Designed miniproteins, single chains. Designs and how they scored, part 22

Each design is a single chain, and the fold is of that chain. pLDDT is the mean over its residues in the fold that is shown.

## One batch from the design tools (miniprotein)

Design m787
Fold by ESMFold2-Fast:
Parts: sequence; C-alpha cells; structure tokens
Structure m787 (fold): chain A 55 residues (1-55)
Amino acid sequence: SDEELLKKAEELLEEYKRALEEGKDVSKIENELVRLYTQMSESQQKHLVELMKKL
C-alpha cells in the first residue's frame, strides 16, 4: 500500500508536468497529489519531495 501510494504519486507527477508543458488545467491533478501527500508518512513525504526535485 505504501509503495503503491508512492508509485501513484510519481505517475501523477509525470502527468502534472506534461499537463503544465501543454498548457492544460492542472487543478484536478494538484488536488489528487495533495491528497496523496497528506496520506503519506513523513518518510514517504520526504521521498516524494526528492522525486519532485528529480522531475
């Protein structure tokens, strides 16, 4: 579950970046990313932040 949650967030980050590059509305993707982030443990949140820096 925890690993799947991080994987889902990573996939959403890729969709988010693509949508931004294409000038599409990102509000729904942002809301879902925030929801996933708030459900994560502190260590998982730190891991997601590192993934965001890589993207």
Scores: mean pLDDT 79

Design m788
Fold by ESMFold2-Fast:
Parts: sequence; structure tokens; C-alpha cells
Structure m788 (fold): chain A 72 residues (1-72)
Amino acid sequence: MDKEIEAEILLAFGRMAASLGDYELAAKQLEEAAKLAEGELKKEILRELAEVYEKMGKEEEAEEAKKKAEEE
């Protein structure tokens, strides 16, 4: 499978997990998606990952994800 397509699938699963309140699962899916994506898609994934980390109370990880999103 193309890495970009795999990243899109993982992003969709991460969004679903977050909508169900499963932030731990959402973070795992989004972390894997960010490893596979580049450019604008990676920026989008990192922004969503930052929001998930904030929901989990992981402020340091949230700030790091925001910084990485700004670099894409």
C-alpha cells in the first residue's frame, strides 16, 4: 500500500477513536499516520495529534506536535 494512502486510513481511524473518546487509541493511530505522511497531510495529522494530546493532558507532547506541524 502507498504510504500516503496508509496515512489517510490511519488518520480516519484516529479521528473515529477521538470521536468515541478513546484518546489513547487516537494518539497511537495519529502517531503512525504522521510517520507515513509528508507535507500538508502530515501537518494536518500533527495538528490533530496535538489536540488529542491536549485532551489527554500531555501538554509537552502537544506543544512538540504543534511545532512539528509548523515545520511542514
Scores: mean pLDDT 83

Design m789
Fold by ESMFold2-Fast:
Structure m789 (fold): chain A 79 residues (1-79)
Amino acid sequence: MEEGKKYRLEGDYEKAAKKFEESGKKSTGAEAALSYYLAGESYYKLGDYEKAGEYYRRAAEVSADPLSFLEQAKRYEEE
């Protein structure tokens, strides 16, 4: 996740997407949900709307609480 965050801040959305996807696959629960959401956001910025939608769905599926997940995502984006 941290490495993906670094690439996102540098504007390297392709590398960010790959790192967030990897982090999502290696984690569970809220951390996996946040990682998949950030992968989706990165693909969206790349113009790959199909993959963005896929990862947003995966984030929703692995979240234990959708409202708690959305609060975590919002907090991360306002960091």
Scores: mean pLDDT 72

Design m790
Fold by ESMFold2-Fast:
Structure m790 (fold): chain A 65 residues (1-65)
Amino acid sequence: SDGERNAEAARRAGEAGDATAAAVAAWQLKKLGHGDPELAERGVAAGQAGDARAAGELAVESAKA
């Protein structure tokens, strides 16, 4: 699904240290309504703050909800 693909993209970006890519993937999860929107929004905020790993982890946790 598009949600699963964006969660995986956020996870990979987080592991690679790409905070911008992780934030974009978390924002796509929120836009799709996939998973927990509050966790996805927190993932976007973490990525915008430069915390790539936290952004990826929050996006994955959002998608599990």
Scores: mean pLDDT 84

Design m791
Fold by ESMFold2-Fast:
Structure m791 (fold): chain A 63 residues (1-63)
Amino acid sequence: GAAALRAEAARHRQLAENLKTAYKINEDDYKNYGTVGKEQIDNVKKLYDREQARADALEAAAA
C-alpha cells in the first residue's frame, strides 16, 4: 500500500543523503589530498542520482 511505498521512498532518501555526505567528503579529499580519483567521485554521484530517482518514483507511486 501507499504507506509501504512511502517507507521505502524514505529509506532511499536516507541512502541518498548518506551518499551526498560521502560525495562531499570524497570531493574534499580530492581537492585537499588528491587521494580520491575523479572516477570514484563520479561513481558516488551516480549512486546518489540513482537513489534520488528511485525515491522520486516511489513517492509518485504512493500519491
Scores: mean pLDDT 78

Design m792
Fold by ESMFold2-Fast:
Structure m792 (fold): chain A 100 residues (1-100)
Amino acid sequence: SPALEAYMEGSAYYLAGMTYLSIDPSAAEKAAEYFEKAAEYFERAAELSTDPALKAEALREAAIAYELAAEAYEKAGKEEKAKELRERAERLRREAEELE
């Protein structure tokens, strides 16, 4: 399933982001990039999913990944980028709620 493939790729980038976040402050921007990629793949999984439950789950995972990317970008001094990603995360959470 293309949706499951996208979800698995998102999960891999999420794990990579968590690994970078744990090593040192100079890796913050790299961790943010991995979380942003994870979120993009989770959004793709939601787009490709015809199951409302899987779509809602993928949207929630994307929102979490964007919030983690935003936190990491703030640590890297990229406040505007962090703000944009938090706003995107909030929209995705709201979209997921509408599917319940």
Scores: mean pLDDT 87

Design m793
Fold by ESMFold2-Fast:
Structure m793 (fold): chain A 58 residues (1-58)
Amino acid sequence: AAAVIQALLAAGIRVTDLEGDRLVVESEKSGAEIAAVVEAAGGTVTAVEGGRVEAVVP
């Protein structure tokens, strides 16, 4: 979780919710940009809806 959260913060992306290993992100950035940051940091994207991304993080 920490690596994905740090990558999102470094990219200026707000984490909306974190519940266990489940992450929800909402941002003015596109869902594709958010998903790329999550995946590059080792997270698994489960849903993309505009600027909202849901993911599972280690």
Scores: mean pLDDT 78

Design m794
Fold by ESMFold2-Fast:
Structure m794 (fold): chain A 57 residues (1-57)
Amino acid sequence: MKEEIEKAREEFLKILEEKKLLSPEIEKKVEEIYENSESLDEAILKLVELYEELKKK
């Protein structure tokens, strides 16, 4: 992984774990966003959107 996207991914997963929102299915969605995104900006934006959706649960 590129350092920028890896750092953003790690920070995102850490936040989810702290909030008790991290699960195997959520981690898979994070990986899917990373793999399907064609740019670092797109990946980061989608990860933020996922976090906002999880906060509503």
Scores: mean pLDDT 72

Design m795
Fold by ESMFold2-Fast:
Structure m795 (fold): chain A 103 residues (1-103)
Amino acid sequence: DLRKKYLEIIEKLMKESNLSRYEIAQLIETAIEMAETGELKPLPKQSSLPPEVSDEELIEKLEELKKVIEEVEKRKELTPGQKAGLNLGKMLLGEVTDEELAK
């Protein structure tokens, strides 16, 4: 069940990283934009009044992120922004191992 896997990712990010659903959505959007444009972007600023983001919206964003990662990884030459976007995206999807984070 793909939906269940994405919900588990969201719950893990919220519990382990102390991130709100809104902050997760902003990080996903930043990762996608960096991966697609190749521009290095700063991480989004925290909002004092974050809007409510549904699990369904986050699942759609995670599915888009996964597709972008798969497309960008096929490229032989990556810009610093694309590399940053891929690394952030993989971390959000739970695909980055502790060994890769230690490097």
Scores: mean pLDDT 72

Design m797
Fold by ESMFold2-Fast:
Structure m797 (fold): chain A 92 residues (1-92)
Amino acid sequence: NAEEYNKKGEKLYEEGKLEEAIEYYKKALEIDPDYAEAWGNLGRVLYEQGKLEEALEYFRKAEALEKEKNGKEFPGSVELGVVELELAVKKV
């Protein structure tokens, strides 16, 4: 199910297999589009690839889902803040 694909993606990410990790996170989201952790993990991989705007979109999606589901702050909020700062600096 979605959790198993997300865990496989996390393992691939830890092994440095970024493209394969993306594929498994996307499979998790095909099963459960509201799986906030998979959105956050996908954003993290895109950030590592330098795709800052796409990473920001996925981190925002994950944060919105976490707030809706349990009212808790998303664990990737630090990474979201870093991406926002990097995009702001590029405009200056």
Scores: mean pLDDT 74

Design m798
Fold by ESMFold2-Fast:
Structure m798 (fold): chain A 60 residues (1-60)
Amino acid sequence: MEKEREEAQEKLEKLAKEELAKQKDPGSGESVHEALLKAAKKLYEETGNEAAKKLYETLS
């Protein structure tokens, strides 16, 4: 669990940064929280990783 969570966290942060970078518009309203939610959901749907699901549920 510890290592799996760490790997999911790393992937999540990478995806979140990519989403934020793509949508870097000063007036967009795209928050870090919103980007993390999108990244967590995407990671969970793509990998089925339980740690990613738990992160998504925690952020929701």
Scores: mean pLDDT 67

Design m799
Fold by ESMFold2-Fast:
Structure m799 (fold): chain A 65 residues (1-65)
Amino acid sequence: MGFELTEPKPVTKEELVEEILELMRKEGASEEELEEARKLLEEEGTKEELQAVLQAVELKKELEE
């Protein structure tokens, strides 16, 4: 089966990008904006930066909403 005993789970860059895009979509971003953001995040973002952005976006959304 596809699970393993790993306390710190490896999070791929692609998974972080998808999470950020889902949050943007819920905020009302258009499909065009989501595609543009995906390209930017994949090309310029590092895994650590993507994790920081995801956390910041989630906090901002909860604070604003």
Scores: mean pLDDT 68

Design m800
Fold by ESMFold2-Fast:
Structure m800 (fold): chain A 73 residues (1-73)
Amino acid sequence: SMEETIAGFRALALRVEADLLERTSEDPEVRELAREVRRRAEEVIRMLREGAPLEEIRERLDEIVRLLEEALA
């Protein structure tokens, strides 16, 4: 479905952003945040593969975005 495709792209984008952040940041706290974001994004990708409810997947993605916004503001 379109919603699954969008959720998949969001999760992949967050994983790429996390990898880039970990590689470019000199701040150990930011690198730890990046590792946590990557872990959560990979969990969302697994949930999509296993057919988890889209509402739960969206909530997990929104939590990752909030985590990034709160830590990097």
Scores: mean pLDDT 86

Design m801
Fold by ESMFold2-Fast:
Structure m801 (fold): chain A 70 residues (1-70)
Amino acid sequence: SAEEAAREVAEKLREVADEVAGPIDVAAEAAKKYKEAKKAGKEEEAEKAEKERKEAEAKFKELVEEGRKK
């Protein structure tokens, strides 16, 4: 049935979401640390958090690009 096919697609999307959840979670946590460090005037901590965020975002982009390749 069409509904059964839709369920299979939803399960596949869930698997993909789990695959990218790690980098997304790391990027979100790093962004939060960056804002807190900037508010506290801790420049070194802000730089470390920004680097972690950029690296996690780069990893997420790699996973997306891999999904586009045949």
Scores: mean pLDDT 73

Design m802
Fold by ESMFold2-Fast:
Structure m802 (fold): chain A 60 residues (1-60)
Amino acid sequence: SVEELARKLAEALLNGDEQTVIELAKQLKEMGATREELVEALTPYLGGLAPVVADGILSL
């Protein structure tokens, strides 16, 4: 699910695991995740950074 992959991406980002962040971001894009879905899923882990990270994922 988008929510599960977004959670894993947030964990990887907080741990500095750049390779996993890129892999999960590509999967989220391939699934057709919207900006709204990414912000909602990332906000519990990243707070106010969620919109910036969502925009980064969609810009890949």
Scores: mean pLDDT 85

Design m803
Fold by ESMFold2-Fast:
Structure m803 (fold): chain A 68 residues (1-68)
Amino acid sequence: AAAAFVAALKAVRDYLKTLPPGTIVTEEELAEKLGVSRETVRQVLDLLARFGYVEKVPGKGYRIPVPA
């Protein structure tokens, strides 16, 4: 549901803010940590990557950007 997606997006965003820049997170790690399905986490991370809030790293996960 859209409401569940928005809640997951906020939870992922808030959790990522607690991690150091350059940290790589996986869909599985976030799904387990936040109690959300891998499919929902993937959708959230893909959205965040589209807007530049995370960087997709093929075969590894998603990196938190280092400030310029």
Scores: mean pLDDT 80

Design m804
Fold by ESMFold2-Fast:
Structure m804 (fold): chain A 86 residues (1-86)
Amino acid sequence: SLEEKRGRFARLFQELVEEMRKILTPEQVQRVARAVAETFQEWLDNPDLPKEELIARLRERLTAVLPDQPEVIDKVVAAFEEVLDA
């Protein structure tokens, strides 16, 4: 269910937030969380949107907020893909 997928993502994202807080500023963490939330809401509003397009939009949003942190972007994208594949 969407509720189960959201719950699983929240748990995985919380673990990522703990790791990100060691490297990123609190403001950067909040911007990442916002980008992820916006992409997840876009998926809920557009259920026919292809997974690859959704992932591309997430990467674009994350690159805008973390242009110098590609490793963090990759980790956030991987967690998001895991939720979509469940």
Scores: mean pLDDT 78

Design m805
Fold by ESMFold2-Fast:
Structure m805 (fold): chain A 67 residues (1-67)
Amino acid sequence: SSKKEKILKLIGEILRLIGEILDLEREIERLKKEGGSEEEIKKLEEEIKELEKKKKELMEELKSIKT
């Protein structure tokens, strides 16, 4: 596989994770406005933390290839 294909795949995965994080952040804001449960908000915040960790790992992998 070419270096270019690996870079494009990693970028695609990073963008997908960014999209998922933004969707969860929007859901948290919706729940805060509508008086949703603190437990539901906490679960979404925990999901964001896991996705941020995965995003960081993929970004470091991308950085190692591009440099």
Scores: mean pLDDT 84

Design m806
Fold by ESMFold2-Fast:
Structure m806 (fold): chain A 104 residues (1-104)
Amino acid sequence: GEAESKRLIERLKKLVEEKKKEVEEKIKKAEELVKEGKYEEALKLLEEALLELEILLGLLRIARGVALLEGDEEAVEELEKLIEEVEKLIEEVKKKIEEVKEKL
């Protein structure tokens, strides 16, 4: 029902916010490792962050598919915004991975 969809969207928004924070902390730690010449360790952290974001993106896409089947247009719109945010962060992490690989 509508109340269940709202609770799911609220939980997914919180999950995205928590994962975004975790990824930003991993990016910062990877940047410090790059400054120390620890490129392999930095790459590992960025690849871990990328995997976590790809799993989250998969979960959001499944949730969007369910919302579409239920005709919940508000939930679809909210999930599309979350998907776009995660996709942008994935592209940022991929660019950082390429930059680190060029130094190996």
Scores: mean pLDDT 88

Design m807
Fold by ESMFold2-Fast:
Structure m807 (fold): chain A 66 residues (1-66)
Amino acid sequence: MEKVKELEKQAFEAYQAGDYKKALELLKEALKLDPSNEDVRNSAKILEAKLAGDEAAVNQVRAELG
């Protein structure tokens, strides 16, 4: 759990630095450690959609997150 939280923190830092690919990589690593973590899964989906330029998919996943 703690390692997953650390990876999430690093992903947010990469995202704020504009390194979306690194942020996504870190989120995928967190998901490998905890595949049942819905927050990490949803964040990865949002970031994948953002990288693809698909705002509709971003909005859909955001709605799922609540």
Scores: mean pLDDT 73

Design m808
Fold by ESMFold2-Fast:
Structure m808 (fold): chain A 58 residues (1-58)
Amino acid sequence: DEEERERQRLIEQLEAARDELERRAAELRKAGGDPRRIAELEANARALRRAIEELRAA
């Protein structure tokens, strides 16, 4: 099913983006970086996690 393959590719792309944001947030936290920037990255990662869950539930 092409729709299922398209959904899986989108999920993989969103997971990669989420992982990148989480890694960046962790690096900034370890380095004592800007708390506002860390919060922004974490909020964006949470939004991606919700989108992934929605796609998997569909």
Scores: mean pLDDT 86

Design m809
Fold by ESMFold2-Fast:
Structure m809 (fold): chain A 92 residues (1-92)
Amino acid sequence: SITELIGLVLRLIGLDLDGKPITVTIKGDELTVTIGGLSEDQKQKLVDFANKLAAQGINVSVKIEGDTLTIRASGLTDDQMVEFLNFVLDLL
């Protein structure tokens, strides 16, 4: 739901304000998440999740710059956005 999605975005903004480098952008059915300070294991898990979304027909791109990873996904439902943000929150 949109209410659940808003709650997750606010939780992730709280993490960024606490000095955890997380940025979330939502534009229609497109979600972009940028996370810094990642371990190699955390980056691999995020890449694996992005590949899972791509296998489901979601248009996904991944960019890695050192310890920072950006995932951009389009064609997402609200429930898929909630799943993605919950995965990110649980990983951190």
Scores: mean pLDDT 79

Design m810
Fold by ESMFold2-Fast:
Structure m810 (fold): chain A 78 residues (1-78)
Amino acid sequence: AVGEKIEGLLYLGGQPPQPVTAVITEVKDGVYTAELYDAQGNRLPLVAYLSESSVDGRLSGPVVDVETGEIVGWFEEK
């Protein structure tokens, strides 16, 4: 739901996984758009487009850099 907070891991190319919080800003056609926040609560310049797993209902999906519009990583719910 919009405003929901999802704890997960952020996988950026060449970096170790980072703990982040995804805050759902929009739900449309089975895609959850989320803002990402680091462990300190700082907003990251990233947007995640998440979908529910048919196996366990966990959210995961590509992470996009807001400046370039390019896919830079992946988010997985814990």
Scores: mean pLDDT 84

Design m811
Fold by ESMFold2-Fast:
Structure m811 (fold): chain A 66 residues (1-66)
Amino acid sequence: VKELQEFIKKLEEKIKELREEIKKLKEELAKLPEPDPKLELEIQILEGMIALLEGMIAFLKKKAGL
């Protein structure tokens, strides 16, 4: 099960990358004088991807008896 733990760690690293991307996009959005619906949608899509990856990690941990 060490291989499964390493895979989970890689997924957690991807979530960290996506969170940093969201942070940068939110900073860009905050600097804009007007709302940007396209940028807001991109942030929502990335947040959805994180939720999916977190669900995948939870499933893998359950299968590993964690």
Scores: mean pLDDT 82

Design m812
Fold by ESMFold2-Fast:
Structure m812 (fold): chain A 79 residues (1-79)
Amino acid sequence: GEMEKKIKELAKKLYELVQRMLGVTDPDERVRLTEEIIKLTKEYSELLGKPKPESEAEAFEIVREVLLESGLMEPEPRP
């Protein structure tokens, strides 16, 4: 449905931002990417009626949940 499409699109954007952040050495760009990640996690939380993250750590825990639910991240390494 439309909600599933929005969740998948948010998960893809979050995955791309996380991957980009891991490769960034510029502190200003890292701050900008972190702010975008937090913004998207708040949108995801509102979409599902969940509490919004109040910290960077809470936002990244939501990122992990979104990526796992969307199949873009594995809970453990492949053999």
Scores: mean pLDDT 74

Design m813
Fold by ESMFold2-Fast:
Structure m813 (fold): chain A 67 residues (1-67)
Amino acid sequence: MEEELIKRYAELGKEKGKQNAEDFAKENGITDEAEKQRLIDEFAEKGKKVGENAARTVLEHRRAAAA
């Protein structure tokens, strides 16, 4: 359960990060494919970490509430 929650949040964060990077590139007129890919990778990695941290916080609060 715990590992599944962390993986789900990480995946959602990664997907959200990729979408944010694409939107950012579009808004800023970034047309270079290599630069777009770099942004997508960076935003995806950051989103993944945000998702993982969110899942860990949820699990910690659940444990505290159950105790």
Scores: mean pLDDT 80

Design m814
Fold by ESMFold2-Fast:
Structure m814 (fold): chain A 92 residues (1-92)
Amino acid sequence: MSIEELVRKAEELIAKAEAAEPPDKELFEEAGRLYAEAAEMAEAAGDVERAIELYEKAAEAYLKAGKPEKALEPGIRAGVLALELAVEKVMK
């Protein structure tokens, strides 16, 4: 499955979750899982800026799902990658 397919599916799930009354936490959790998978693929491909964005989206989706424990790993990964990228930009 491509990064683009995972992101599209995650975005569709977020839209459905937000449209539900009350908001559908299970759909937010599934979207978080898809964003995390896409982030890992982007990181493996060396697309660091894309990986940061997708890990942040995964963490946000898990927080909206009421699963802060699941948000922790992608949130930390996004933060570490963002700091590494910022240091590289300052040193060049």
Scores: mean pLDDT 84

Design m815
Fold by ESMFold2-Fast:
Structure m815 (fold): chain A 117 residues (1-117)
Amino acid sequence: GMRTLGVAVVVRGEEVEIRVFNTRGELVYEKTIEKSELEKAAEEIAELAKRLGADRVVVVAGSATEPELAAEVAERLGKLIAEKTGIPVTTVTVEAPSDEEARRRAEELARAAARAG
């Protein structure tokens, strides 16, 4: 069957919170980075996707205040992962009334995508 890796990205100013979920919905990678470190995070996630035998990656971006910037970060992260792995990447954005709700919604959707693939 298809194996999907779920990536939740929460953007807060210059900080990017990243959490990655496997097909069981388990957290397998967690990091908070500056936007300037996105390529290094993409390399780490790309290696993880290869090790787990992922057939697809879904990147879910959440932000309460900067949804356009969150979408841009998710698109860039997804593009870098796809370039490094050859694995197809889908990006999704979620709107939320607060940073905490954005994180919760992004993680739930990423986890659900991972379990469903």
Scores: mean pLDDT 86

Design m817
Fold by ESMFold2-Fast:
Structure m817 (fold): chain A 62 residues (1-62)
Amino acid sequence: DSSVLAEAVEDFTAKTPEELSLKKGELVRVLANVAPGWVLAESLATGEVGIVPGSILRPVGG
């Protein structure tokens, strides 16, 4: 698949318009790696797209 499912392991609050806020336990689709340590992700709960730290994400089974 061209995308990977991942789960937020902690809450993250967006500080810029480009960033995506996530709650612990929220599922996202990883769309791309955009910078070292940062990924472009789509929230499965809201459909919103933004960048998040890759360190807060855990892959869900592949």
Scores: mean pLDDT 81

Design m818
Fold by ESMFold2-Fast:
Structure m818 (fold): chain A 74 residues (1-74)
Amino acid sequence: ALDAREALAAYAEEIGGGGRLSAEQLRDALVRRLGLSPGMAERVVAAAREAGLFRDGRLTPEQATEALELAMGL
């Protein structure tokens, strides 16, 4: 959980965009930085959309971590 947030925050900083991630950037970060399967990454993105976490098409690393917890049933 904590390591996931830090990894997502680092990725958001590297890509620019004010420290926020689009749905595609979130999916890429979950697969490449956290080692999730593409199927699990898609579930996290879907959970974030259903929870309304994307504001102006983007979410924060903290919101991405909440979506991960929702997708994993935590």
Scores: mean pLDDT 78

Design m819
Fold by ESMFold2-Fast:
Structure m819 (fold): chain A 73 residues (1-73)
Amino acid sequence: SDIEKQKAAVDKYLAYLEDDPEKALKLLKEQVKKLEEFLKDKSADEEERKAAEELLKYLKEKIEEIEKKMKEK
């Protein structure tokens, strides 16, 4: 599905940015803001909203993982 492809793309760029967690967090937080803005639009299709909500949850989990690793150092 398109959502699984988007999750795979997120995983790929996070692997590329493994040595730059600050930049990874910045990009993830920007994507979160864009998805939250999209979800405020009540005209969006229900399936598009569900996909956006799933991606938003995934991005937030990745942000928490990176922030936790940064605090453990």
Scores: mean pLDDT 79

Design m820
Fold by ESMFold2-Fast:
Structure m820 (fold): chain A 60 residues (1-60)
Amino acid sequence: EVEKAVEEAAKELGVTPEEVRHAVYLYEEEKAPISAIAKALKTTPAAVSRALKRVKEAEE
């Protein structure tokens, strides 16, 4: 379930599933701002926010 959410988020963002997992780690553990994560993934803050929410909902 979580793996599927990560793969879907990666496809939407145009990045690898590993990059999505790293983005989740940066947001949850390092408290990195969404804007910094979006810059690292070369996408928008809104897209990162949607991807992180999808993965988090699958983990719950």
Scores: mean pLDDT 78

Design m821
Fold by ESMFold2-Fast:
Structure m821 (fold): chain A 96 residues (1-96)
Amino acid sequence: GEEEIARLEARLDELVAEGKKLAEKAKELGHEELAEWLEKLVDRLAKRAREALKKAREALEAGDEEAAKKALREAEEELGLLEIVLAVAKREIDRL
């Protein structure tokens, strides 16, 4: 329900902030192209997650539990991809 949407929104905000910090670190180390690539990928995945969360909220408000559950799964999938991307990016940037 609402609590699950709020939890995923908070997690998304944390991941976006982490992505920005990693991109800034890459830029400071002279890897501006890597920073731009990471920023674009984070932005794309974040937008998809936000769209899924919006659909989940709209479905919940309409009383469509099945549509809400489907949209929440989509949001979780996009967040999972973002977490993997950030873990890989952090590992590579830490080696620079």
Scores: mean pLDDT 88

Design m822
Fold by ESMFold2-Fast:
Structure m822 (fold): chain A 86 residues (1-86)
Amino acid sequence: MEVVLKASGLTEEEVAAAEKLGQALAKGGVDVTVEAKGSEATIIAKNVNDGQIIAVIGFATELGLKGHIVESKVEGDKITIDVSKK
């Protein structure tokens, strides 16, 4: 399973939280790439388990509760989550 989170319109605290999520996934043995610049963050995580998928979805859900627009797409073994400013 692969999860891609593409987020824009983030606060500095939300960008830092995305970087921490990426670091936690990497320590869990995930092949993870994190790109953070300004108000944007992208996480690409490969070979994720169910708990790691839940962690990424939970992070995106938290951003949605803070007023971001969250859209998700599932294609085979890949989940793409796009987060943008409302």
Scores: mean pLDDT 83

Design m823
Fold by ESMFold2-Fast:
Structure m823 (fold): chain A 63 residues (1-63)
Amino acid sequence: MEEERRKLAQEYIDKGKEALKNGDYETAKEYFEKAISLLPADDPRLPEVVLLLEYAKQKIEEK
């Protein structure tokens, strides 16, 4: 239930960070968007994931 959603969200965060490290900004954006959709509004990881998503979007626009 909630544990499964949080676990999946963390997996997406990790995959997004891996994609950022590899310069795959479009894949990173998709994973961070999926993570945000699964995280509860009060999750302490939300501000970080939102910043990572914005970073990935900015890098896509700079291509």
Scores: mean pLDDT 81

